# Designed miniproteins, single chains, continued (5), part 40

Each design is a single chain, and the fold is of that chain. pLDDT is the mean over its residues in the fold that is shown.

## One batch from the design tools (miniprotein)

Design m17359
Fold by ESMFold2-Fast:
Structure m17359 (fold): chain A 70 residues (1-70)
Amino acid sequence: MEAEKLYEEARKHIREAEKALENGDIPAAVQAVRRARKLIEQIESLGDTEKAEELKREVDRVLQRLADKA
């Protein structure tokens, strides 16, 4: 189903952002976060607020690590 495919794709981009952070590749991490956010917006527009909220929490963790640079 569309929402499930978007959810899986968003989680893939979140994992890409985490790997980029582990490698110190800040530009790649930022790009992956942007892609994940776009997919989260699409999930929200489909009415799957619970999955979108879960993904937003994962994105917030990545953004916090980007801010801390640790």
Scores: mean pLDDT 81

Design m17360
Fold by ESMFold2-Fast:
Order: structure tokens, then C-alpha cells, then sequence
Structure m17360 (fold): chain A 86 residues (1-86)
């Protein structure tokens, strides 16, 4: 289900974030960002825009920490579009 996929994405994001806190590795931050982005997209499919924005912002922070500024900017633009279309 979407709920099961969402739960898994959140757990994987949190796991990779904890790993980043131990390793300082940009790849761990990028993986956390990927999973938080996935969680944000799943919240959008469920119609929960507020939770989607929360997890997309977590993704932005992770991509910034990984040095992946393009993905960070892409998510920021998506959030702006979500707010404008409300």
C-alpha cells in the first residue's frame, strides 16, 4: 500500500540520516535525501500537502549536505509550486 511504502521511505531516510551523523559521508546524506523526497512524493499522492512539504524540506537539507545543489533546488521549486497552487 501507499502507507506501507511511505513508512518504509521514512524509516530508510531516518536510517541514512543517522548513518550520515556517524560518517559525515555525502553519499549517506544523498541517500537520506532520496528517501525523504520519496516520502514527500508519497504524501502528495495521499493528498497530505503539509506532510509532503515537511519531508521535501528534509530532502532539501540532505541534498545540501551532500553537495547535490541541483536536487536541492529542484525540490525547492516543487515546494514553491505546491504553495502557489494552494
Amino acid sequence: SLQDQLQQAIQQGNSNWQRFQQTGSPSDARLAGDHFDQAGQLFLQMGDVDSAVDFLNRGIRMFELSGDFQRSMDLAVQILRLIITR
Scores: mean pLDDT 90

Design m17361
Fold by ESMFold2-Fast:
Structure m17361 (fold): chain A 80 residues (1-80)
Amino acid sequence: SPERVRAFVEEIIEAIKNAKSLKDLLEKIRQLVAEHYPTLTPEERLALNRIVAAISEAIVQGKTKEEIIKLVREEYERLL
């Protein structure tokens, strides 16, 4: 459900806020995906994959934590 994806997105945003470095951020996201991915429906997995892809692209482009959080929220809003 969108509500379950929303809860997961909030955990990702919290991980971004609390990350000590870019490598720490990527590791935290990897752990969150590994933990929750098996519990998600195919539609929820597709939504999560889009959000993770947006984060990865923003990181490669040198975006700040604030910009990455904004992109995550915007990507989630597109799914509603």
Scores: mean pLDDT 79

Design m17362
Fold by ESMFold2-Fast:
Structure m17362 (fold): chain A 82 residues (1-82)
Amino acid sequence: TEALLEEAERHLRAGVEALRAGDHEEAARHFVRAVRALHEAGLPRLAAHVAYEFSVIARTVYGDDYVAEVARREAERLEAEA
C-alpha cells in the first residue's frame, strides 16, 4: 500500500542521514525497517535490490562495514523468500 511505500521512503532517508552521521546502529535499524516495509507492500524483489544497493553504498561510499553486513544479510534473507 501507499502507506508502506511512504514508510520505506522515510526510513531510507533516515538511514542515509544516520550513515552520514556515523551512527551505525541507527542506520542499520532504519534500513531494516525500510526493506521490511517494501516486503510487506508485496515488493520482495525490490526490497532485496534496495538491500543490496544499500550494502554497496554503506561499504564503498561511507566505509561502514557494519551497516553493509546487516544490509547484505537482509538482502540474502529477502531473496530466499522471493
Scores: mean pLDDT 79

Design m17363
Fold by ESMFold2-Fast:
Structure m17363 (fold): chain A 84 residues (1-84)
Amino acid sequence: SAAELVPESESVKLTARDAAGNVIYEGTASVENQREVELEVLKAAADAGVTELDIYVNGQLVGTLRFPDLEALKRMVAEMEAAA
């Protein structure tokens, strides 16, 4: 659901940070691996116990992911893994 964050035919550096600025996830995102990277970001957030992430593309803030609670985040991870 972040297709607008990944330019066509390019790869970008994706960084997810918590509200305190701690790096929760860092990786390379492209059109081909976007779903896999989205899942990795959500899994990293769940493992860290973080429900709000600021998403950076090539060092620029592009958006914030928010979940109502950690259980909602964990359910989304499980659903995405089952759908893969």
Scores: mean pLDDT 79

Design m17364
Fold by ESMFold2-Fast:
Structure m17364 (fold): chain A 94 residues (1-94)
Amino acid sequence: LQRDIELLERALELLDRALEYLKQGQYVTAAIAARNAADTALRVSLGEIGTKAAEHAYLAARYALQGNGEEAIKHAEEAKRYVEEGLEKLRKQQ
């Protein structure tokens, strides 16, 4: 439980960084942050929430590398939504 909370908090931090970099047009740095968020989310044992967060974070990284900031932001926001949902669920169990 605590490990999954720590992983989701780390993923959230990385997604917030990715969104900040995307807004600044720093797409390569944003892609690195988004990919790290995806890798972190995959380590979460929350089944679908972790995998969905990772899927959207990987898409954010891909679109950022393609120079498509609009799609990258949309997918980073979706990944963040799944991470926040997972955190809310786990914190309610404490």
Scores: mean pLDDT 85

Design m17365
Fold by ESMFold2-Fast:
Structure m17365 (fold): chain A 96 residues (1-96)
Amino acid sequence: REELERLIIEALRHIEEAKKALIQGDIEGAIEHLEEAKEHLEEARELAEELDPEVAELLAKAIEYVEKAIEAAKKGDIEEALKYLQLAGDYLQQAL
């Protein structure tokens, strides 16, 4: 679980950096941080499937919202991207 928590915390850090980049208008930087967050969350979900299936479901929801945030950011819809990242963060806090 310590490794699972570490992966979730790293993903949360990347989500916060992505939010900052979006607010500053750095769409490319935001997408890079969100792709990093998604990579850590996919690894966390794989680990959670063996350890805690309920946490794995929360991580799957967080990944879904990170993917939606990436799509919104690519369209230049900053408000929608930030909304999806808030939802992803809420699921990740439940997983901790």
Scores: mean pLDDT 86

Design m17366
Fold by ESMFold2-Fast:
Structure m17366 (fold): chain A 74 residues (1-74)
Amino acid sequence: MSEEEKLVEEMRKRLEELREKYENVLSPDEFAKKVQEIIDEFIKENPDATEEQKEKVERVALEILLEWLEKKEA
């Protein structure tokens, strides 16, 4: 597994933990803010990650958030 793939998988795990704990407790806006907090924290924990890797992780996390919000509306 590439370094980028490892970073993406770690982000997915953190977001799933956040989802299970808060998805039904927080409003969509509050939940989105929590997701952004996790993204910011993850980036701070991985200072050696390239800008491309950071952008990829953030994009994947936001795509996951949008998918979860769409399933909740449907």
Scores: mean pLDDT 78

Design m17367
Fold by ESMFold2-Fast:
Structure m17367 (fold): chain A 78 residues (1-78)
Amino acid sequence: VEDAAVLAAPVLYGGGPNPKELRLGIILLFKEGTTEEEMKAVVDLFIERHKDYELESVEIDLEKRTARIIFKEKVNPA
């Protein structure tokens, strides 16, 4: 099976009403020819690797072969 070529760019998104809430944004860029199923599998893998974070949003663009995953940090508010 041909593995999907993926570039992951972790971006810390420090937005929100509480400056103690950090968001982790992951943008995945896939090689042309990557299937929607393969993209979803990679997205699921990243979600699974970040179980310490609360999943906020997932967007997959099959036409552009991109995916964006936003996590919210699971921290007790002070």
Scores: mean pLDDT 67

Design m17368
Fold by ESMFold2-Fast:
Structure m17368 (fold): chain A 80 residues (1-80)
Amino acid sequence: MEIEVKVVVKLKGKIYEVTLLVDTKATLLELVKKVAEKLGITLDPSKLRILVKGKEVDLEKTLEELGVKDGDTIYIQEVS
């Protein structure tokens, strides 16, 4: 099932916002790749902290497993 999610990326002191149509069976890693492609930036998954519903989550989890719903926001932060 496809859902629309808002992704907020904090990278090198800048904030990017993007809205993506994504399959709920996609992993967070696949979402990160789509975000990087849409924004035209490079995101290193090993340097990212991802928050869903206020909780840090693993990249191998699917959006369905994390309970992500249409209209939800996902936060991506680069770790130093």
Scores: mean pLDDT 82

Design m17369
Fold by ESMFold2-Fast:
Structure m17369 (fold): chain A 69 residues (1-69)
Amino acid sequence: GLEKARREQAEADALRAASGLPVPPAPLSPETAAVAREIGEKLRAIGDALDEGIKTGGFEYGLKLASTK
């Protein structure tokens, strides 16, 4: 149950602390997450342009399309 899971997590955290291991980091800030998403979307657009260009006019055309993104 939930109580057992909490106890096991607390024991694991205590053992980790006793061993000098790092505590898990806090979740990413909304600002950092937004920047990461923007970079991911831009990389995806470049990849999509490259793939579409290769299918249409070969590798050189794909590179030219990707460079416009």
Scores: mean pLDDT 67

Design m17370
Fold by ESMFold2-Fast:
Structure m17370 (fold): chain A 76 residues (1-76)
Amino acid sequence: MPTAENMAKFDAQFEATLEHIRTLPREEAARLLRALAAGLRRMIAWLRANNAPQAVIDRVEAMLREVEAELRRVEA
């Protein structure tokens, strides 16, 4: 079960990953953003199937929206 500490670490790793992706060429950034979005969608499905707290689901959905917005910017 995700603890508040595990969620904080996951959030920090997510932000670091986005910062790293922003340093990459557009095509590589787009590829990694697509992979990250797919991973987050699978994580949301798993969290829902395992009756995770709504706050955890909401945070991961917010992360997915950030990735999808970044992908749109990179591909525009």
Scores: mean pLDDT 82

Design m17371
Fold by ESMFold2-Fast:
Structure m17371 (fold): chain A 93 residues (1-93)
Amino acid sequence: VELTLEVTVTVGPTKTRYVGRGVTSAEDVKEMQLTLQRNGTASGEKPVVSPPSRDQTITLTMETPLVPNPVAIYSMQVFVGDKTYVKLARATA
Protein backbone atom coordinates (compact mmCIF):
# COMPACT_ATOMS: atom_id res chain seq x y z
CA VAL A 1 0.00 0.00 0.00
CA GLU A 2 1.25 3.47 -0.86
CA LEU A 3 1.35 5.93 2.02
CA THR A 4 1.64 9.69 1.94
CA LEU A 5 2.53 11.57 5.10
CA GLU A 6 2.58 15.26 5.79
CA VAL A 7 4.41 16.41 8.88
CA THR A 8 4.27 19.88 10.34
CA VAL A 9 6.74 20.69 13.09
CA THR A 10 5.73 23.72 15.12
CA VAL A 11 8.22 25.56 17.32
CA GLY A 12 6.54 28.65 18.69
CA PRO A 13 5.20 30.62 15.69
CA THR A 14 7.51 28.79 13.25
CA LYS A 15 6.15 25.96 11.10
CA THR A 16 8.23 23.64 8.94
CA ARG A 17 6.54 21.23 6.56
CA TYR A 18 7.94 17.85 5.58
CA VAL A 19 6.57 15.37 3.07
CA GLY A 20 7.22 11.67 3.47
CA ARG A 21 6.43 8.72 1.24
CA GLY A 22 6.41 5.10 2.18
CA VAL A 23 5.14 1.69 1.22
CA THR A 24 3.80 -1.01 3.52
CA SER A 25 1.52 -4.03 3.56
CA ALA A 26 -2.22 -3.44 3.79
CA GLU A 27 -2.63 -6.38 6.17
CA ASP A 28 0.19 -5.46 8.53
CA VAL A 29 0.85 -1.77 9.02
CA LYS A 30 3.27 -2.36 11.88
CA GLU A 31 6.46 -1.17 10.26
CA MET A 32 7.14 1.51 7.71
CA GLN A 33 10.18 3.19 6.28
CA LEU A 34 9.91 6.91 5.68
CA THR A 35 12.00 9.38 3.81
CA LEU A 36 11.49 12.96 4.93
CA GLN A 37 12.55 15.82 2.72
CA ARG A 38 12.63 19.43 3.81
CA ASN A 39 11.80 22.15 1.35
CA GLY A 40 12.88 25.38 2.94
CA THR A 41 13.99 28.85 2.02
CA ALA A 42 16.85 30.51 3.86
CA SER A 43 15.95 34.03 2.75
CA GLY A 44 14.25 36.10 5.43
CA GLU A 45 14.66 33.54 8.20
CA LYS A 46 15.83 34.64 11.62
CA PRO A 47 18.40 32.44 13.34
CA VAL A 48 17.08 30.05 15.97
CA VAL A 49 17.92 31.14 19.52
CA SER A 50 17.05 27.71 20.93
CA PRO A 51 19.60 24.94 21.53
CA PRO A 52 20.96 23.38 18.31
CA SER A 53 19.14 20.11 18.95
CA ARG A 54 15.86 19.33 20.66
CA ASP A 55 13.83 16.19 21.02
CA GLN A 56 10.30 16.55 19.72
CA THR A 57 7.44 14.11 19.40
CA ILE A 58 5.53 14.55 16.18
CA THR A 59 2.22 13.11 15.10
CA LEU A 60 1.93 11.81 11.55
CA THR A 61 -1.39 11.49 9.78
CA MET A 62 -1.43 8.66 7.28
CA GLU A 63 -3.75 8.36 4.32
CA THR A 64 -4.26 5.08 2.48
CA PRO A 65 -6.67 4.31 -0.37
CA LEU A 66 -7.82 1.09 1.31
CA VAL A 67 -9.28 2.56 4.50
CA PRO A 68 -12.02 5.21 4.35
CA ASN A 69 -10.98 8.26 6.37
CA PRO A 70 -7.92 6.55 7.80
CA VAL A 71 -6.10 8.18 10.69
CA ALA A 72 -2.99 6.38 11.80
CA ILE A 73 -0.95 8.15 14.44
CA TYR A 74 2.78 7.58 14.66
CA SER A 75 4.97 8.93 17.44
CA MET A 76 8.52 9.71 16.43
CA GLN A 77 11.48 11.53 17.88
CA VAL A 78 12.69 14.43 15.77
CA PHE A 79 15.81 16.52 16.16
CA VAL A 80 15.11 20.14 15.31
CA GLY A 81 17.53 22.58 13.72
CA ASP A 82 19.40 22.25 10.46
CA LYS A 83 19.06 18.48 10.70
CA THR A 84 15.95 16.34 10.84
CA TYR A 85 16.32 12.78 12.05
CA VAL A 86 13.36 10.51 12.43
CA LYS A 87 13.44 7.17 14.16
CA LEU A 88 11.26 4.60 12.48
CA ALA A 89 8.03 4.11 14.37
CA ARG A 90 5.56 1.29 14.48
CA ALA A 91 1.99 1.98 13.37
CA THR A 92 -0.44 1.89 16.29
CA ALA A 93 -3.74 2.37 14.44
Scores: mean pLDDT 39

Design m17372
Fold by ESMFold2-Fast:
Structure m17372 (fold): chain A 77 residues (1-77)
Amino acid sequence: SAEEEGRFRFLASALARFSHEDLRHNPAALAQFLSAVFDIPVPEELLSADGRTILRYFAEQLGLSEAQTAELLARLD
């Protein structure tokens, strides 16, 4: 849907604002940012997770497709 595409594009844009180094070494900052933007609470256990796990969580919460999720995860490589 247009809303899902919009959420995907926003996530991709948000990831572009974080350096690859920041995403690897400070994934908690990404989780907090996305939680605030989408008003999706993040369990504290997930704040200690890696960036890939955090992105999968938000992609699932936002109803993104497998292809969209894979494209977001590629941003961490």
Scores: mean pLDDT 75

Design m17373
Fold by ESMFold2-Fast:
Structure m17373 (fold): chain A 92 residues (1-92)
Amino acid sequence: DEVIERLAEILSEKFPSMSLEQARRGVLNTIERLRELRATLGEAAVDALLRSIREGLKNLGVSEEDAERIVEAIRALAEGDYERAQEYLDKI
């Protein structure tokens, strides 16, 4: 829960038009979508969605390094690996 809140705070700070509540909801919805995609379509579909998110973040002005860290933190959260997610977020 704390790692999800930290990611939501980072996203709200990077996108001032996005409220903390909207960022939190977006993170939770993305995690659920990734878990569903993995179960139904496998790893290639997960990789495709995460690549799309990374490119979207870059198009909105997030650095390539930070976009990659955000995407890998989301991947780790979808896998239940909170420690790995925190490691990525600590580098932002």
Scores: mean pLDDT 87

Design m17374
Fold by ESMFold2-Fast:
Structure m17374 (fold): chain A 74 residues (1-74)
Amino acid sequence: VSVKEAALKFLEALEKAAKEAGLSTEGIRKAKELLEKDPLNEEANAKAAELIEPVMKELIEKGVTLGDLSKLAE
């Protein structure tokens, strides 16, 4: 799969995990929009990481792992 497809699938899995946990998905949606436009843009990637950081932190505190997110992305 392309870098864009892999990144979008990861964000889709993160969004599903956030919804299940009762967390806001707005930051994830904005991150997806940035990566859809230019997945190779370093500034866009940095901004996307900042947008998902609060949700990632909360999910990790709840026990969600990268392995859990990978399973949801399947």
Scores: mean pLDDT 73

Design m17375
Fold by ESMFold2-Fast:
Structure m17375 (fold): chain A 89 residues (1-89)
Amino acid sequence: SMMKKKEIEELKEEIKELLKEIKELAKKLLDLAGDDIKLINYGIAELLRAIGLELEIELNPEDLELLKELLEEAKEIKEELKKKIEELK
């Protein structure tokens, strides 16, 4: 279906934009972490999660249900990182 293909492309674009934001937030968290090993590990783990989502999209580019799940996971990671950064201010 042409409509399903368009929905897939729109989801992939939205997820890619969220992943860019997640990477920027994770890098900001790592900069704020200083010598805090637990916070460094947290920032690295969230960055690796984002890389994992990018890989899942590349491996399953036409899986609409998976892409919807990846979108929700990307939103969750972004909210977690944003909250963590705000706690450090």
Scores: mean pLDDT 86

Design m17376
Fold by ESMFold2-Fast:
Structure m17376 (fold): chain A 68 residues (1-68)
Amino acid sequence: SIEDEIKELEKEADKLEKEGKTEQASETRRFIDAAKRALKENNFETARLSLEQAKKAIEEGKKKIEEE
């Protein structure tokens, strides 16, 4: 479900923050918050788009680790 995806992405954001990637974690959380707001409004399209942006933010954070 979308709620399960949100919880998974929140855990990934927490991991980024613990690794010192505070800006990437903050950006990811902004998209997660947008998805949560959209779900409360029953706007599933906006929620899914926000989750896609959160996933991209997480992948960018991970790539910086792998390229260093």
Scores: mean pLDDT 78

Design m17377
Fold by ESMFold2-Fast:
Structure m17377 (fold): chain A 88 residues (1-88)
Amino acid sequence: SEEKLELKKTAHAATAALAKIRGFKPGNEKDREEMLKIEEELFSLKSVEEILEWARKEAKKLGVKEEEFEKIFKEYLEKETKLVESLR
């Protein structure tokens, strides 16, 4: 249960970070479809480490350094953690 929760939090945060890097707009249908594809790929992975490795590689393809990705990812991970805590 805890492992499944950590996987979901990490996948959501990584999806949000990549969406921000790509400049996705919440009101744009094509951007939402691309975000869902990223999320589906991340949910197919079996560990937090695999999710982070995949997301770092995708960010690098977009010209974003690992340090920059980590900063954005941590911001969204904090948002996901607060949301999960509020649902206790």
Scores: mean pLDDT 82

Design m17378
Fold by ESMFold2-Fast:
Structure m17378 (fold): chain A 71 residues (1-71)
Amino acid sequence: EVEELAKKLRELIEKGASLEELAPVVKRLVDLGALEVAAELLREASRYYEKTDPVAAKMLAAEAEEIEKAA
């Protein structure tokens, strides 16, 4: 389950999916207690979007930090 969600999230990031498409997958990982995995994938997303959408990249990095604080 967690592995499948992580794989789905990576695929969405690689496709340049919108934050709205990423959000439900991230939420599901957090709800399952996979906080470290969710934070790592959000940091990967932040790096992916930094060149194309720096505002989204900043938001993703901030979300990763909040999740790490909650872990």
Scores: mean pLDDT 78

Design m17379
Fold by ESMFold2-Fast:
Structure m17379 (fold): chain A 71 residues (1-71)
Amino acid sequence: MAEEVRARIDRLLDESERALAQGKLDEAYRFVDEPARLAAQAYNEGLLSREEFLEIAGRVQALYDAILAAR
């Protein structure tokens, strides 16, 4: 379960980064929103360590900042 959730989060973050690189800001935003929600849920359920959660949260925040800067 935890491994599957982490793999899904990583995939969605990778998709957001690719969309951002292509200038597809709406698509990038869509792909970053879901992993943010999944990470918070998984952390609350004890499926992610604090270290894993902070790493994901950092990537999510960096993507949001980059998307906003590109507008």
Scores: mean pLDDT 81

Design m17380
Fold by ESMFold2-Fast:
Structure m17380 (fold): chain A 56 residues (1-56)
Amino acid sequence: MVGEKVLVIDKKNPKAKIEGTLIEKREDGKYLLRLDNSGKVDAEVDEKDYEIKPLP
């Protein structure tokens, strides 16, 4: 669901984990996220390159 807190994991570098908020989920397998790292920036990620897991 949009607005939920998520963990974004790079499938090629599983130690590169970033927390963020899901802004938009697209049918083409792309997700728009607001990342919590070095400033809250919006990023588009592809589900084939990244795992997106809900946080509690």
Scores: mean pLDDT 72

Design m17381
Fold by ESMFold2-Fast:
Structure m17381 (fold): chain A 80 residues (1-80)
Amino acid sequence: SRFERIKLILEASRVAREHLAADPDLAGKVTQLVAQLLFESKTIEEFIANLEKEIKRLEKEDPRAAEALRKVLEAVKKLQ
């Protein structure tokens, strides 16, 4: 539902901002990326799979973004 997706985006934004308090631009980019992946995913299981794939992609390009996404993934798994 839209309510469940809104809760997940808000939680992801909170986790990104807490973990990246010293880098608000990166926190914004991570939140936008999470929102995009959630919009493209039909289920929470698909969202988790897409998030794990994006983490793997970013490990070499942007290790800080990859680490922030890992924190988001941990928070999402706890919401299940």
Scores: mean pLDDT 78

Design m17382
Fold by ESMFold2-Fast:
Structure m17382 (fold): chain A 66 residues (1-66)
Amino acid sequence: SSLERNERNGERFARELFEKAGRDPSLLEEVKRLVEEGRLEEAQAIVDEVLAAVEPEAQALLAARE
């Protein structure tokens, strides 16, 4: 089931991103709920906020590794 596999992989990556952004996993469930309701703009806004938070965090982790 390619759809189930894709959903599982997407959820795993999303959970890791939310964790690195210091966000509660319940926020991921909220994003999924918004997508299911067709509220894509609201879901995208949350994802964009998480991605913006993760990018500087990822850079900080790479710098700290040295």
Scores: mean pLDDT 67

Design m17383
Fold by ESMFold2-Fast:
Structure m17383 (fold): chain A 94 residues (1-94)
Amino acid sequence: MMSVEELKEFLDTLSEEEQVVVLQIALHEMALHNEPIEKVEEVLKYAKERLSEENLKRLAEVVIRDLERLKATRPDLDQERLDAMIELLREVLE
């Protein structure tokens, strides 16, 4: 996976609709590759600044469902970290 800085630079070249798709993929990859929670927080902070409330809500809802599925189907993944990611995404919906 690219660094958070490279991801931000790439996202800045995209439409908001394309940013939602790329962020979904990036957050999924972060869950699979045991990325630090601080990187996830940084990516979500970027999303909150750049996306409309509607697109941010869509992103959060889709990623929460993806992470809940990973939690149910992938017992090999860090369950506490998946829970922390889900909590951060729910906070974004506020």
Scores: mean pLDDT 82

Design m17384
Fold by ESMFold2-Fast:
Structure m17384 (fold): chain A 65 residues (1-65)
Amino acid sequence: SEAEAVVAALRAELERRGYNVVDVRAEDGTVHVSLDASTHQFSAASLLGTAFGIETGRSVVVRRV
């Protein structure tokens, strides 16, 4: 599905940039990203998520778990 493609693309980009991704899922037009609690440069990951959301027409929420 389009949602699966969006999730896969965002996960791949975060992992390519060195983030430890716990989970990425799409739910009702929102993409939820869970990063490891030890994640450094969290603000950069959050900005990347926001840019991706604008590009794909989805809300993106990034958290540490």
Scores: mean pLDDT 78

Design m17385
Fold by ESMFold2-Fast:
Structure m17385 (fold): chain A 105 residues (1-105)
Amino acid sequence: GKEEILEKINEAIEELKELLEKTTDPLVKTALKLAIETLEKVKEKLENGGDLREIILELEETIGLLEIARAVLRIVGDEEGAAILDEAIDKLREILEMLRELEAS
């Protein structure tokens, strides 16, 4: 339910902050900061009974931007940076799936 999603968001924020401390790549840092800020907004909106469709759309938009950043990293040969963004995208997609299941209920 909602509480399980909030716990997962908190876990993902902490894990993304750890990834942020380990990278020196400006594009990876920018993408991770965007992911963290989006999850913090999603958390606040979810706690305050915000519109699930708006929350889902915001998260989908951020995932799309991270996928573009990952594609750029692969083109320039930054395989390590791309792998960090793969991990970040997977965390966001897991939360997105849980939110979609909550909306469908």
Scores: mean pLDDT 89

Design m17386
Fold by ESMFold2-Fast:
Structure m17386 (fold): chain A 84 residues (1-84)
Amino acid sequence: IKEKLIELAKKWKDVPEAQKKLLEAAESKTSKEKIDLAGEAAKEVLVEKGVDAAKELATAALNILKENGEISDDVYETAMNSIA
């Protein structure tokens, strides 16, 4: 998961605050910290780039968290429905 979050952070290098939050999420030890920091990264992208870009980051982060077992299918579906 750390490597996947670092790769996502590289994609968002033009939003330095979002990149910083994603790198912090990669170093975090708990699923809750990873989720919270990914959410903060999405908020930074929302301010800088708008809704569609924020949804793109949020979707990518949720996919990484789900695929690596950091969130349940129920949490993933609820979060995805809220950003659709």
Scores: mean pLDDT 79

Design m17387
Fold by ESMFold2-Fast:
Structure m17387 (fold): chain A 85 residues (1-85)
Amino acid sequence: SSAREMEEKIKKLTLELSEEIMSKAFEEVSEEAEKNGEKDYKKIKEKIVERIKKELDERRKTASPLEQKALDKILESIDEGLKSE
């Protein structure tokens, strides 16, 4: 059953890539915010989302079909999170 194995691989890859991309975006935006004295949480959040979307686009350029599905799941999760705000 290839479907179950593919779903589990996508799930694991989505978690791993999400952690890498979000950690990187948070670190970069937090460093810029500290350097610039930015304390507006909404602006910081918008910059984090921008960095995540940029990283997703860059990774898509070299991504396998399986990795592209994982990246799409990360984007869906971000868009859904923004709707609940």
Scores: mean pLDDT 81

Design m17388
Fold by ESMFold2-Fast:
Structure m17388 (fold): chain A 102 residues (1-102)
Amino acid sequence: MKEEAIKLIEEVLKRMKEIGADQSLIDSIEKVKKEVENEEDEAKIKGYKLLAEAYLKGLELYEKLKKAKTEEEIEEIRKEGEEFVKEMEPEARKIYEEIEKK
């Protein structure tokens, strides 16, 4: 789990650098990576993994938006993003509750 979370965060960092994201944002994500490397709470590690997956989904949708040629394609991309957030929200809540319980 921790190794997977770190790998996903590294992929986020790579893609952020490729799109020319602000250095402050890159620094923030690098700080999160260090936090994950020092984290021992399995629930928190799952939370970081979910967050990294959400960032990667956002970057994928951004690439699709840049290539979209019709309003239909843009609307489909927006719906895909909204559905992803709605799907992940209950999982994020469960992880948060698990962290609080400990």
Scores: mean pLDDT 77

Design m17389
Fold by ESMFold2-Fast:
Structure m17389 (fold): chain A 96 residues (1-96)
Amino acid sequence: SAERERILREIEEARKLLEEEGASEKERKAFDIRAEVALNNPDDEDAQIQALAEAAKLLTDDPKLKELIEKWKEAMLNKDWETARELAKEIRELKE
């Protein structure tokens, strides 16, 4: 698929930029989690939500942030958009 080849090239370019900019091992691993799902499951919204949450949890050592990210993931998977929006606000506020 031409689309799959395009996504793969974009992923390879992004990985190179992350290494050139001195991204941490955790940052590169978080990118890889999302990139793998984008490449192999581009139409699977649930898989993308799970990958986003896993990547976000990897990038923080704050147990409260990890808990909020997990709750956000569950709300998104259940299509509870109101709860997901509120949890996303709490996550942003805690990162400040």
Scores: mean pLDDT 83

Design m17390
Fold by ESMFold2-Fast:
Structure m17390 (fold): chain A 96 residues (1-96)
Amino acid sequence: MDPEEFEREVYEAIAIISLAVGKIAAQRKGVDEAVKLFDEAIDIVRANPEAAKEILELVTKYIPEIDKAFKAGDSEKLVEIAEKLVNEIRRLAEKA
């Protein structure tokens, strides 16, 4: 494996882990719709590893908002964040 392929795989792994944290937060609050959206986001990342770096940058931006919604118990906000993430991840994947 060349260094660029290794770096891509690292970004893919970190992006998936970051989205999985959001999924766990949704599961702990019983927000099934948000769980489904985070699963969809993970599937898009796995199908489009070439976009993984840009997706990771996007997901990292949303982590503080996910944490805030989780701590507040705001299920509607958690679904809203998950929907925005899925849509933006899909756009990044289409450009790659």
Scores: mean pLDDT 81

Design m17391
Fold by ESMFold2-Fast:
Structure m17391 (fold): chain A 94 residues (1-94)
Amino acid sequence: MSPKEVVLNLIMSDLRAIADEAEKRGLLEVKEIALEALRELQRLREQNASVEEVREVYERTMKEMLEKVKDDPELAKKLEETREIALKMLEEVE
C-alpha cells in the first residue's frame, strides 16, 4: 500500500470513529457530515486524486464538524487533536 493510501485509510477510519461517537452522543448532523466526507473521499480514492485534494476535503469537513460541536468541549478537543495528527501525516506524504 502506498504512503498516500495508508494516510487516506487512516483518515477514513478516523471519520468512521467520529461518526460512531457522534451517533452515541445524539449529534446526527456531525454523523452525516462525517459520512458524506467518507463518500467524497472514496470518490477521490477511485479517481486517484492528489494529496492536496484529500487535504482540502478533510480540512473542510473538520471545520464544519467543529462548528457543530462547539457546545461539546470534550468532542471538540478530540476533533482538534485528530485533525492535527491527520494534517501532519498528510504533510509528510506531500
Scores: mean pLDDT 83

Design m17392
Fold by ESMFold2-Fast:
Structure m17392 (fold): chain A 66 residues (1-66)
Amino acid sequence: SLNEQIAREMLVKELGENLEITVEGNTVTIEGEKTKVTKVFESREKALAHAENIKKVNPKAKITVK
């Protein structure tokens, strides 16, 4: 999907490979070296799925679930 492609491009160009992904409730926070992006989802399940998709396109990303 376009969202997965955008996530990959953001990770490579602006966030780099050393990403920290935090899932708290329905919110996913992605922290790169110079940026912090927060997305709020309809459900916790969608938030977790999004974090997993980012991890699949960037295996070096670290995921923390709260």
Scores: mean pLDDT 73

Design m17393
Fold by ESMFold2-Fast:
Structure m17393 (fold): chain A 81 residues (1-81)
Amino acid sequence: MLAELRAGIAEAEAVADTLSANQRTQLAIARAVAEGVETGDLEGLRARVAALLRAAGASDEEVERWTELAVATAEALRAAE
């Protein structure tokens, strides 16, 4: 799972100049999730994802929802070894 996430990030970064602003935000969130899994800093992950979503113009409800999903994803990836 984490290896597949990193492979997807690397593939997306290889074509980063063709990505839309929304796709670049998604890539940044994916990188934050991978870093949170590696470091175990889930509160730092929460803060980073929330900042990225707010910068992209997401509503407070969207920020809360997507930040919780990102943290839950990182927790699941850590639990999967």
Scores: mean pLDDT 75

